Designed miniproteins, single chains, continued (4). Designs and how they scored, part 22

Each design is a single chain, and the fold is of that chain. pLDDT is the mean over its residues in the fold that is shown.

## One batch from the design tools (miniprotein)

Design m12777
Fold by ESMFold2-Fast:
Structure m12777 (fold): chain A 110 residues (1-110)
Amino acid sequence: APVRVLVADDDAEKAAATAAALEASGAEVVGIARDGEEALRLAEERQPDLVALDADLPGMDGLTAARALAERGIPVLPVSDEIPAELLDLLEASGSLAAAGALISSLPWP
């Protein structure tokens, strides 16, 4: 079965590029969230296997969203050019980074 991924990025062009790259790699993109609260709502509604998360989201920041997703047992892959150390520490401590890496490694690459 395809890996189901939710993309969370407030930049529509970057979100679309991330979604296209994931779909080209064999994933199913179940939605695009524009802020952290929308990411949490869509994760509840669509139950993704993984969230590709920009650390710099409006409203609810990426760290707060990542913490809430980790508490729900949903792996998070950071997709920002600059990933805050606090976000990496959270994802490592929760096992989220390892789980996300395993899912991404399972995708067929072109």
Scores: mean pLDDT 77

Design m12778
Fold by ESMFold2-Fast:
Structure m12778 (fold): chain A 54 residues (1-54)
Amino acid sequence: ARAQADALYAQGQAAFAAGNYEEAAALFDQALTLDPDYAKAAAAKEAALARLKQ
């Protein structure tokens, strides 16, 4: 559901801000599992994964 996806997205943003990029990526992935067309969660997941590769 969108509301649950929004909650997971918010948790992912909090993890990203804390520097927990692996956890952030996982939370954004869960948001996409509930709402596959959630474009901003997809973009945020890519950003989190990019941070992990540096």
Scores: mean pLDDT 81

Design m12779
Fold by ESMFold2-Fast:
Structure m12779 (fold): chain A 61 residues (1-61)
Amino acid sequence: GEKVFATAAKDYKATTPDQLDLKKGDVVEILGAGPKGYVIARKDGKTGLVPSSVLGELRIE
């Protein structure tokens, strides 16, 4: 498939309005690279930045 997903390895609380809140076990779609250390992800229709360090293994579907 053309979509890339990852599962949150730990909880993450957004520190700015452009970031996403995550809970451990949340599945997010990876849309692309963000600024250094961040990826652009989509969860429940909302797009935002998350630190790549809080995500687990990437899956292509």
Scores: mean pLDDT 81

Design m12780
Fold by ESMFold2-Fast:
Structure m12780 (fold): chain A 68 residues (1-68)
Amino acid sequence: MSYEELLEELERLAEELEEQGLLDLAKAVRNGIRYVEELLKQGLLSEEQAKILVEHILREVKETLEKL
């Protein structure tokens, strides 16, 4: 899966969270996406590192949902 595909998956997940009324979690996901994009823009992350971060955010959100 490409970095762009992972970003689209996170954005879809944020929309699903908003539909379920989990607004704080959706906001956290959107903030995470913005953070990764900003680090890439500043050259502080490689695309490979950004991909790993996005995958970890996706995993953490899914684990949080399982606890609810």
Scores: mean pLDDT 80

Design m12781
Fold by ESMFold2-Fast:
Structure m12781 (fold): chain A 117 residues (1-117)
Amino acid sequence: MITLTESGGGTVAAGGSLTLTQKMTGDLSLVAEVGWERQAPGEPRRHVASIDLFTGEKSYAPEVAGRATISYDKSSNTLTLNLSDLQESDTAVYTSYALDLATGEVYYGEGVQVTVT
């Protein structure tokens, strides 16, 4: 079983920046993709950013393109998301995920609340 441990979040000022991290444990040999999704109150869950771990391809949602940077460190199994120029519309629960091809399952973290004031 893959476990995702998230850190970061909290209340941040508009125009500031945030860093969210996710550490993975378990059998990661067939983890194909890792990323972050977000859900604002009353809205559907939306893609934020992802990395294909086999190709190194990165994907960013249009709303965060140019403000977001996603990176993955294989030595520590740590996924990092940096968001800059924060807006009140960035207020959401941010949830990390991992797609495991061994099981066909998508594993999710518990989610991290981000509030922009």
Scores: mean pLDDT 85

Design m12782
Fold by ESMFold2-Fast:
Structure m12782 (fold): chain A 60 residues (1-60)
Amino acid sequence: SSREERRQRLTRAIIEDLLRRGLISEEEARAMTEEDLSERLSRLLTEAVDAAIAEQKARL
């Protein structure tokens, strides 16, 4: 369906963006499914929040 096609294109676009930002490796990007992406995004969000908190503490 057009919805599934859009979902696949969006999944690839997000993977490409993460790779470009250096947040995932080429190996990870190549093997990543939509389900894997969802899990990886959850982990990346946690890591980003932790990093932001650490950076703010370093300024104090």
Scores: mean pLDDT 80

Design m12783
Fold by ESMFold2-Fast:
Structure m12783 (fold): chain A 59 residues (1-59)
Amino acid sequence: GPAAAEAARAGAAAGGGLAGASAHMGKQDNDPVLAREGAEKAAGPEAGRAGGAAASRGL
């Protein structure tokens, strides 16, 4: 239902943000292209894990 869809969206967004920040820790935010690629890479399989955890928290 809509609550489940909202939770999945929030979880994916939170997962992407956390994974993106993690990528940034390894690469100084000196080049927006590198930062963007790091976020996209982290948003891949990692976002699924973080999204699952966030959904469990009721995000």
Scores: mean pLDDT 52

Design m12784
Fold by ESMFold2-Fast:
Structure m12784 (fold): chain A 79 residues (1-79)
Amino acid sequence: GPVEEARRLMEEARRYVEEAVRALGEGDVETAIELGERAIEAGLEGERLAAGLDPELALEAGVAAGLGGIAVGVARIMS
């Protein structure tokens, strides 16, 4: 159902954040932007699916999207 899909998307967004942070540490700003943007997309979709059904999961998914946005912002400053 939507909550299970939201959890998978939140976990996917978290993996993209971890990969984006790794790319930033390696100086790979292009990869960090791409992965950060994927984290935003997955996290926002997870938040939408969990909204009204699981507020805690919606918050976790939104946080993952926000962290993806931070990674993109940092990468753009480094460029």
Scores: mean pLDDT 91

Design m12785
Fold by ESMFold2-Fast:
Structure m12785 (fold): chain A 70 residues (1-70)
Amino acid sequence: MSPLEKAKKYAKEAVEAARKGDEEKAKKYIEEAEKYAESIEDPKKRREAILIVVGAKIEMIGEEIDRELE
C-alpha cells in the first residue's frame, strides 16, 4: 500500500470514527493520514492527499458540531 493509499484509508477511517462519536480514534486516524500525506515526495500526489485530509477534517468538524448541538 502506497503512502497516498494509506492517507486515503486513514482519512476515511477518521471520518467514520467521528460519525460514531469516537473523537479520540478520529483524531488518531487523521494524524496518521497527515503523516502519510507529508511523506509523499511527488508534489501532485502530495497535493491530492492533503486535499483528501482537509476534506476529512471538515467532515469531522461537522460531525462534532452536530453531536454537541444534539
Scores: mean pLDDT 81

Design m12786
Fold by ESMFold2-Fast:
Structure m12786 (fold): chain A 110 residues (1-110)
Amino acid sequence: SSLSQSHDELVQNLADISKQQQDRSAAAVRRAGEALGLSQEEIDKLVDQVRSGLDGMKAVAETLERLAKENPEAREVLLEAAEILRQSVDDIEAANRATLAASRRLQAAL
């Protein structure tokens, strides 16, 4: 039961980190979309893509980096948002690796 609880805590902690990083990225995307004059529907689609997972976050970062080249007036806000998404992806991937390592250690202790 204690090992099951430790495993559940690792999974929950990873989910909490992922949610916090996705929430941060979603807020950055909303600011970038507003700076571009995007509709609420277009902003919500980008936010949904961020919340879909790591691949969605990476795809939105690439989209923001491309839009920054095409929209010099919004470039600074777009690049800041892309950097936040890139950092959030790195933080989630690091948390995934740490969780996997901790899970393997728990299994080895059996």
Scores: mean pLDDT 86

Design m12787
Fold by ESMFold2-Fast:
Structure m12787 (fold): chain A 64 residues (1-64)
Amino acid sequence: TYTLTPEVRSENPEVAEKVREKIGTRTAPDPDAARQAAGDAFNLAKKIAEETGEKIEVTLRVEA
């Protein structure tokens, strides 16, 4: 089982917290599911970045 833990940074702390909460810690049973979970996290961050105009940095810690 893979665990993906997000760390989110933005100049706007409310935006960083919103992104962190929406991504959350994710678990995946296999590498393909883990890759999909990472892609979903990217899409969430992308949407909020586009809506807010803020620059968002997301780091995912992957543990197997």
Scores: mean pLDDT 84

Design m12788
Fold by ESMFold2-Fast:
Structure m12788 (fold): chain A 86 residues (1-86)
Amino acid sequence: MDTLVTPDELLLELLRSVGVTKEVLTLGEVLTYLGEYILKQKLLDPNDSTIVDLSGTLLGEIFGMDKLDGRDSALIMERLSRHMTV
C-alpha cells in the first residue's frame, strides 16, 4: 500500500518543475518525479552514472549536499523524509 505524503514548499517547487500539479502524492510518485528531475537537469556524472551532481540545484538544497550516490536508497529516503509529511 503506497504511503500518501505532502511535500513541503521546497520539494513541491522541484516537483512542479517536472509537471506535478497536485499537493499530495504517493511516495512512489515522489521517487519517480525525483528521477525525472535528475534526467531533465542532466545531473548524472558523465564518467560515473552512480554519482549525481547536486551542486547549485534545488535538489542539492533539499538534500543539503553537493553529491549523491544514487544507489544509497537509505540516505535518499532519510533526506526526502525531512521535506515530507505523512
Scores: mean pLDDT 79

Design m12789
Fold by ESMFold2-Fast:
Structure m12789 (fold): chain A 57 residues (1-57)
Amino acid sequence: MEKIDEAIRAAEEGNIEEALKYLRELGVDVTVSGEELTPEQILALARGLRDALAAQA
């Protein structure tokens, strides 16, 4: 899914709110604001989702 790559890119750029928006569009229930998570935590979540999607393929 192309949106996961966009989430990872946004997280790598430090754009936490945009990364969270893409993760929510992918069905990840993220109930925290960008202020409550570090860029490293968002990047870890996005990479974990990418790996989970790859494992299901």
Scores: mean pLDDT 71

Design m12790
Fold by ESMFold2-Fast:
Structure m12790 (fold): chain A 75 residues (1-75)
Amino acid sequence: SDIDRGTDLVIRAIRDGWSVDQLSTQGFRQGLSIDVVQASSRVVGQHFNDFVPIDGVRPSVQRSYRQIQRRIQRR
């Protein structure tokens, strides 16, 4: 599904240190809308804005970016 494809993309982005622009570009190339990429980021437990923090705007549900990064780095 689109969410599964988006989830795999977000995991790669976090692992490889992609910017939000790189994540958005790759998602677009795969036919994924930005809304699907953002929803997939939440499935991974990563807030989209944590890739490139903008104006300190916080998502409605906060998850630890540091926790996700450490989990990925331990693989």
Scores: mean pLDDT 58

Design m12791
Fold by ESMFold2-Fast:
Structure m12791 (fold): chain A 101 residues (1-101)
Amino acid sequence: SKEEIIKKIAELAREYGAEKLADLLLGKIKTDNPDVQMIVGFLKEMAENGEKIDELYEEFKKLMESVDFSEAAKELGLKDKEALLEFLEKAKEIVKEYHEK
């Protein structure tokens, strides 16, 4: 189910125009940007640990208060940090849908 969840999050990334994020999630490309690695790693961790999704999301939102992800969001093909937060909220709902079924 983790692989299926990751594929659905990658489809969502493409809907946002974030092709680079989709390719990173699917392992088609790599990045040396540590902020981008944190975002991709968090999305993969949510897909693995769906039972803890609300706690994981709260922890990452707290991280976003101390780390400026604006440049990482733009590198991923998202408009800004607010678009990244909106994307993460939608990704959380995908994980919950697949885990709670």
Scores: mean pLDDT 83

Design m12792
Fold by ESMFold2-Fast:
Structure m12792 (fold): chain A 116 residues (1-116)
Amino acid sequence: PVVTRVELTVDGVRIRATVTFESPTVVRVEAELERPGRRPFHLEARLEGTERMLAEVYDVEKQRLAAYAVLTRREDGSIEVELHKLDPSLSDEEAELLRRALEALFREVVRLLEES
């Protein structure tokens, strides 16, 4: 497998990701999203082609799944984010940040695939 590291900043928050291209159709992403004053979120994602990304967001401090998301890239290149909040203590502000961070990450991973 080919492994690539990606660093992104979304709304001043850093995302560090490792993208593993196991095959042309199997891509896995592991990432950390920084949180002010707290341990980072751990993100695990997988791509289904270039059209969908499925992501799980883990709260490392609580050792549990905080949210999951389904991201869909439409034919015009726009990305729809469906975020399911599982942790009721996850603030609307953090949920919105996760939405934007996951969209940015999906867009970057697709860019890497299409430039290969």
Scores: mean pLDDT 84

Design m12793
Fold by ESMFold2-Fast:
Structure m12793 (fold): chain A 88 residues (1-88)
Amino acid sequence: DAEVQQKTDAAVAAVRAAMQHAKALEDQGRTEEGTRLAQDSVRQALQYLSQDPAGLQRVVEEARREARTLSPEVAEAVLRAVDEAVAE
């Protein structure tokens, strides 16, 4: 479905952009702000796709991939936000 694909692509792009911004904030010593931005972005994207399982999975995969580029502290916080959002 083209509509679901477009919605998913927008959510994936938003998560990617937020992770890049979070990385820039970490590099500036603004780790707490970066952590909040990364977690909030993931939570919002997963909420946006809550009724679209395939889209939700793509956002989860993107968040986990991008987390590997962050510091261990921020990566752990992002992965925790993903796990909490997908828990039944």
Scores: mean pLDDT 82

Design m12794
Fold by ESMFold2-Fast:
Structure m12794 (fold): chain A 115 residues (1-115)
Amino acid sequence: DEEERERLLRLAEEIRERRRALKEANPDEYRAYENKVINNLIKSLEDIKKKDPKLSKLTNQIIKILKDLQEGKISFDEAVDKLDQLEKQLLKQGDRKGALLAGIVKSLLRMIEWV
């Protein structure tokens, strides 16, 4: 849904501005907040998987990227690159819904890292 995507992107930008202020004041608290946001994103993806089983393989792949990021196995840049490659692959396959999901997660991660 395009309207939902645009709404989420606007919300993410507002959150980014507030996070920048918090990061400058309390960097350790901000790191804890980043981890909570990633955990909430993983939970949201698990819920999407339960609601739409056709997305289960894709949501599992995205969750793996997010968990690897949390565990320090990959950097934010590597996670964003993996999601960008996934989005492009899904677009090439004609999976617009899957590409949109990967794109939203990519945008949210960019905003978290970019504060």
Scores: mean pLDDT 80

Design m12795
Fold by ESMFold2-Fast:
Structure m12795 (fold): chain A 60 residues (1-60)
Amino acid sequence: MIEELKKQIRKEVLSYVGYQILSIGYELDGSPLAEKYKKEAEKLKKKADELQKKLEELEK
């Protein structure tokens, strides 16, 4: 359970970093897609944060 949560957190963090890079790239180009990818990255970050909270509760 705990190891599975740690692996899922890592996957979500990697995904959010990927979308964050896309957001920055499109922002430099002035593309409206920058906001879309930024919001997707924020969504993935929140998901990772929720999993991190669950992990912390299990480790208490």
Scores: mean pLDDT 80

Design m12796
Fold by ESMFold2-Fast:
Structure m12796 (fold): chain A 81 residues (1-81)
Amino acid sequence: VSRFQQLRDRNDRRRDDVPGLSADQNSQLLRDANRDLGDAMRFSGPDASPQERDAARRTARSSGRLMQAASDQRRQLLLQS
């Protein structure tokens, strides 16, 4: 399984867990997601195959969904407080 597929799978699992996270866990998840995305983008240079570039773009979208879910959860916590 590719590095990009592993990250997407991890992002999907993390996204499903987001509603149950504390504020501190949410902040840690955002830091981890940004770091992982940075690593994935760094390994998708101009010499990467079309398949690798496509996988990197799909992975960036996956991380974006995760960050959106975390932002939505934070807003929901503020409304419940």
Scores: mean pLDDT 77

Design m12797
Fold by ESMFold2-Fast:
Structure m12797 (fold): chain A 61 residues (1-61)
Amino acid sequence: SRLDLIRQISEVIDRYLAGELSIEEAAKRVAELARAAGLSDEQVEAVVNGIVDHLRRDKAR
């Protein structure tokens, strides 16, 4: 379900913020989760880019 995907992505972000994952590892896991949820390649790219851009903005502080 969409809620399961959101929860799984949130867990990946939490692990990145805890220093357990690099941004490249977090992006790969998010892409795998989105593909497993049945998103198209275009939708997967949009989700990954949105998350990576958000995390880069936070880290640039």
Scores: mean pLDDT 79

Design m12798
Fold by ESMFold2-Fast:
Structure m12798 (fold): chain A 66 residues (1-66)
Amino acid sequence: SMKKLAEEIAKSAVEGLVRMSRSVARIGDPSKEEEFTEETRKRMEEKLPELEKSILEHYERNQRLR
């Protein structure tokens, strides 16, 4: 279903952003790697429901345009 696909995409996006945040912190200030990564994860997890809704709405709009 589109809802399940949106949930999977949202979760994958969050994990990707968390992974990227760790890499960015390591390049900028390795001493803050864990702090920055944890903060990013917390913020992204809090936004997960909104991200899922946004992705689902995007698919609904794309379906109407086609």
Scores: mean pLDDT 78

Design m12799
Fold by ESMFold2-Fast:
Structure m12799 (fold): chain A 83 residues (1-83)
Amino acid sequence: GLEKGKAELLELYEKAKELVKKAREEKSEELLEEAEKTLEEAKKLFEKVRKSLLPEEIEELEKKFKELEEEIEKAKKEIEEKK
């Protein structure tokens, strides 16, 4: 149901966030790529459940995704500086 879709979405978001943290700690481009793919999966699920979410929930999720995308780009730049 709707609640399950939202829960899975949040799990994917948290997984992507953890992967970004580990990528920064280990300076791993591979973990960063996994984080990007996990976030894209979360965004695809979000588009599928979007019509079933409250406007406030949509705004919160869009903000979370944007902030995580910015962290991924920043981490990618930091990791590339050491190659």
Scores: mean pLDDT 81

Design m12800
Fold by ESMFold2-Fast:
Structure m12800 (fold): chain A 78 residues (1-78)
Amino acid sequence: AEELIEKGKEAFRAGDYETAAELYEEAIREAEKQPGGEELVARAHGNLALAYLGLGDYEKAAEYAKKAREAREKAMEE
């Protein structure tokens, strides 16, 4: 999952927001399969929100930003 987030960041820096979004979605799927992946899920949702913002998809950007905040709040509760 962490490697997919790093690859997603690289694609984002190159302006390949579509590739970045796909890599972050893959990172979320892998992080959700593992115990303790909650911090990675929160991080990937945040990065995915930025990728959709880059694509001009403001509705998805807002949705994933909200999910990132909710996941982070949950991870901080014990």
Scores: mean pLDDT 78

Design m12801
Fold by ESMFold2-Fast:
Structure m12801 (fold): chain A 85 residues (1-85)
Amino acid sequence: MVERFREKLLEKLLEIAKETGQLSEEQAERIAERAARLLEAGASLPEIARAAAREAMELASPEVANDVASRVGRAVAEAYREAES
């Protein structure tokens, strides 16, 4: 499940990167890997979503940081749901 979650999350983060221009491919890969490590360590879904959203917020332009963070948090929840299927 952890690797499937990472792959699904990376797909969604790369879409956010392309749509917003606020994340590089390398930054998206790093966020997905860290989220996967948190899941493997037994962190809750809300904790993982908050951590990923916070990292994305710090990387994004201040003008759109809240929008990017919101999209990343949703991507975490969706990736987890898809990984369980």
Scores: mean pLDDT 86

Design m12802
Fold by ESMFold2-Fast:
Structure m12802 (fold): chain A 66 residues (1-66)
Amino acid sequence: MEYRVTVSGSATSATAAALILMGQEGMEVVAEGENVFRATGTGDEELIREGLEAVRSLEGVEVEEV
C-alpha cells in the first residue's frame, strides 16, 4: 500500500513524523518535499498500520492512502 504524509504543523512534528516513518519496519519512505513524504508498505500490514496511526496522532500531520 502507498501513503502520502503531509506535515503542516511545527518543525517538531515534521521531525517526529520522519523518525517514526523511517523507523517503521516494512516501510519505504521517500521525501517528496520539505513537508511531504511518500510511504510504501512492503512488510507486515499491522506494523505499518501502527506506524501510520502514530504519525496521524501528531499535530498538523495528514495521512492519505494513494
Scores: mean pLDDT 75

Design m12803
Fold by ESMFold2-Fast:
Structure m12803 (fold): chain A 56 residues (1-56)
Amino acid sequence: SAAEEAARRGAAEAGAGLRAGDEEKAQHNVDLATSAGGWGPTAERGAAGGVAAAQA
């Protein structure tokens, strides 16, 4: 589905950022995704899932 594809692309983007050594920015995004709760359910799940996948 489009939502699943978007989440997959988000995970790939987060992984690419970490591989490039952009750890500070990635950590900031994790903090926002975990703390904010205001992104909306779909966006929050996508962001959190993408960053978690990149860390694994």
Scores: mean pLDDT 55

Design m12804
Fold by ESMFold2-Fast:
Parts: structure tokens; sequence; C-alpha cells
Structure m12804 (fold): chain A 88 residues (1-88)
């Protein structure tokens, strides 16, 4: 089998980390109601879109795009958590 480059491994790790964030958000949503559930659902929808774009970028070796999308996913997760904390 061909050995992946360090850049390809970094991209694969970033995609996996976004999958973990999605899993956490979906778990939180399953125990949420009202306004908190609405914020979580919006965050999940956007993260799923970002994840698909990251997989497409990674498949073509677009390292810069994967990095941009990863930063966007982390920012989205952080902003959603901040909004939820204000609603508690």
Amino acid sequence: MAKPSEEQLDMDIKVALVDILLGIEKSVLSHSTGEIAEVEQKAIDELEKIRKEMEEAASRGDFDKVDELYEKAVKLHREANAEIEKLK
C-alpha cells in the first residue's frame, strides 16, 4: 500500500476531529430542548456541510482548503457553545 504523506495524515486527522465534534454536538442535541436545541441543530447542519467540503478537499489534496474548513469548524463549535451558555 502507498504510504500517505505527512500532509495527507494531517488532513485525515482534521476530518476525524470534525467527526468527533459532530458526534459531541449530536449527543448534546439529543438531551436539549427549546432554544438550546435550535442552536445545536443549526451548528450540526453547518458542521455537516463543512465536513463534506473537507472530505472533498482532502480527496484532491487541497491542504489549504482543509485547513480553512477546519478553522471554520472550530470557530463554529466555539460560537455555538458560547450562545448555548448564554441561554442556560
Scores: mean pLDDT 80

Design m12805
Fold by ESMFold2-Fast:
Structure m12805 (fold): chain A 94 residues (1-94)
Amino acid sequence: SKKQEAFREAAETLRKAAEAAKNGDYESVLRYVKEFIEKVDEAAKLLSPEEARRLIVRAVAYTIDIVGALFEKNYDEAAKIAEDAAREFEQLAK
């Protein structure tokens, strides 16, 4: 339940990051990506060390891809990556 809530909140921040990216709002995308990492850290505390490590690695990979797309001003790509990540975290919240 608390773990499912943390994954749901992480997915919601990624959905907000995607919307900000679609609007070309660079600063808001970075803010929501930061909030996403904070929520992932909270979720990781509820997992075994091995599961936490895998979750953190996946979250960092998504963060690098989103930030990379933003650096290149590829807002549509940043939005797509954030939406893909949100779907994965929504699956984890089941």
Scores: mean pLDDT 88

Design m12806
Fold by ESMFold2-Fast:
Structure m12806 (fold): chain A 59 residues (1-59)
Amino acid sequence: ALEEEIRRLAERFGLDEEELRESRERLLEEGYSEERALVLAYTAEALRKIGDELDEELA
């Protein structure tokens, strides 16, 4: 099960565990492997967080 890895990644990057899990599920439905889906999901969530921080600084 990837639940422990998802929780660890969410804690490490300050992301929401549920959001990370949902993103991974969508990528799995798109046909990505479990490893790729997890990497892509947390990368996308991390980039989104950085974007939100940049929007706050620029506003």
Scores: mean pLDDT 73

Design m12807
Fold by ESMFold2-Fast:
Structure m12807 (fold): chain A 92 residues (1-92)
Amino acid sequence: HMPSIGEITLAIIEMVRGIANRYVDLGRVDDAVGALELMYRIVEKNKDKLSKEEYKEILEVARQAAEDIYQRTGSERAKELAEKLKEEIDKL
């Protein structure tokens, strides 16, 4: 079975979540949030290539990652990203 574009994208966002956690561990909080923001922009620009269910799942992973960064660091930038992603999911 060849993975779908959505399955590949989900695997990539999970890897980015791991990288973001490493940035947080290194005190590089802005880099952690920046990585998630960049990935969200790429996914959003290509959402027409994803099913609604795949897009929602990808956004949920990104939202959870951003919320985790906020809870661990108090980063307002991470909080704003989590809130934006929650709003986008709720519109689906």
Scores: mean pLDDT 86

Design m12808
Fold by ESMFold2-Fast:
Formats: C-alpha cells, structure tokens, sequence
Structure m12808 (fold): chain A 94 residues (1-94)
C-alpha cells in the first residue's frame, strides 16, 4: 500500500541518517539539521508522487516545519526530530 511504502521510506531515511552520523562525527548541529531537512523533503516528494491526499500532505508539511523548528531551537536533536516525524507521519497516514 501507499502507507506501507512511505513508512518503509522513512525507516530507510532514518537508517541513512544514522550512517551519516557515523561517517561524520564532527558534523555540526547546523549541518545535521540540513541533512535531516533534505531527508524530510525527499519523504514529502515521494508522498506527492504516490498521490497522498492534499489534506494529509498539508499535515505532513506542517510536521516537517515543526520538527525542523524544534531542531533549530535545540529542543530535538536531528535524529530525535526524524523519529518524531516518523511517529506523527504514521498517525497522519492511518
């Protein structure tokens, strides 16, 4: 299903981000947030391609903006923000 493909994608993006952190231990918080933001945009682009309904796409975009803002504010690490996005995306896509 569309939901299963998108949930598999976010898991893959989180695993790629964990590999990025292992390979780049000196990456700044700002660099980590940029990479996380790219991953979230890749997820949103795939959601649009899979024809997720507009109402759900708007909610996913709101969550993307919120988690990135919380990362920039130091409330979430980049990895914690990706995990929070995954949790909330599951609820939206149900």
Amino acid sequence: SMQEKLLELIEELIEKFKEYLKKNPDASKEEQIIVAGIALQEFLDEAKKLNVPEEKLKKLEEVRREVLARMRAGELSALEGLEEFKRRAKEILE
Scores: mean pLDDT 91

Design m12809
Fold by ESMFold2-Fast:
Structure m12809 (fold): chain A 100 residues (1-100)
Amino acid sequence: SMEEAEEILAKLEEQIKRLEELIKRLEELIPKASEENAELLKEAIEQLKKLIEEAEKLKKELQENPSEENIEKAKKFLETLELFIETVEKLLKKVEEEVE
């Protein structure tokens, strides 16, 4: 439905902002982290940037055509994204504990 598409669009926009904030937090830790953890943070940042690009593409596709296929595609992306964010937040916590 159009209402469901609007809700998913709002969630995509919220997640893009959340990903941008995570990137900033990871970038702030790089100069304080060990060489090994700095590389892991850089890899996480590159993956988060790719996820932002994918989220923006899905947002555009859904805005242009709020079809059931595009809604389901965006929903699957959001579910996968949450799992990846949990992984990144665990890395963030581990590195923050190292630099205390």
Scores: mean pLDDT 87

Design m12810
Fold by ESMFold2-Fast:
Structure m12810 (fold): chain A 59 residues (1-59)
Amino acid sequence: REEEKEEVLKAARELAEAWGVPEEDTERVLREIERASEYLSKEEVMKLGYETLKRLLAE
């Protein structure tokens, strides 16, 4: 659902900004979240986005 997808994308963007993730990497993660939202549940997409951002920040 569009509203659910918007919520996840907004949360991921805010988290990436707070963590200082580069814009290029943030855009990449948002793209993956958008794609995953087509076949994963909202909860699964949120988890995927969060874990991807954490890994990216660590490396």
Scores: mean pLDDT 74

Design m12811
Fold by ESMFold2-Fast:
Structure m12811 (fold): chain A 98 residues (1-98)
Amino acid sequence: MTPEEREQQLSELMDEIAELVKAGAPEEEIKEQLRRLESLITDPRRLSDEALDAAIARIPPLAEELLKKREENQTPIPDSEVYRDAVSAAYREALENL
């Protein structure tokens, strides 16, 4: 896999995860996609199952905060971007707490 193909797969997978979160998909489906994301990232840090479950549980409240900020700031940010940012923030927060 080329670096460009990996970057494209990461972007597509993040969009897929954002859509799952927006749709209220089961935590198990979100977890499976996040594990696929981890397999594409050459990071020695991987979340434990417990830490990943905690990160997934953190996504909805972060999405709610970001949606509220979007409304307050009157910024025309798409829902997909808000949910993508919530996923990224939750995962980063979980990594920082390792």
Scores: mean pLDDT 77

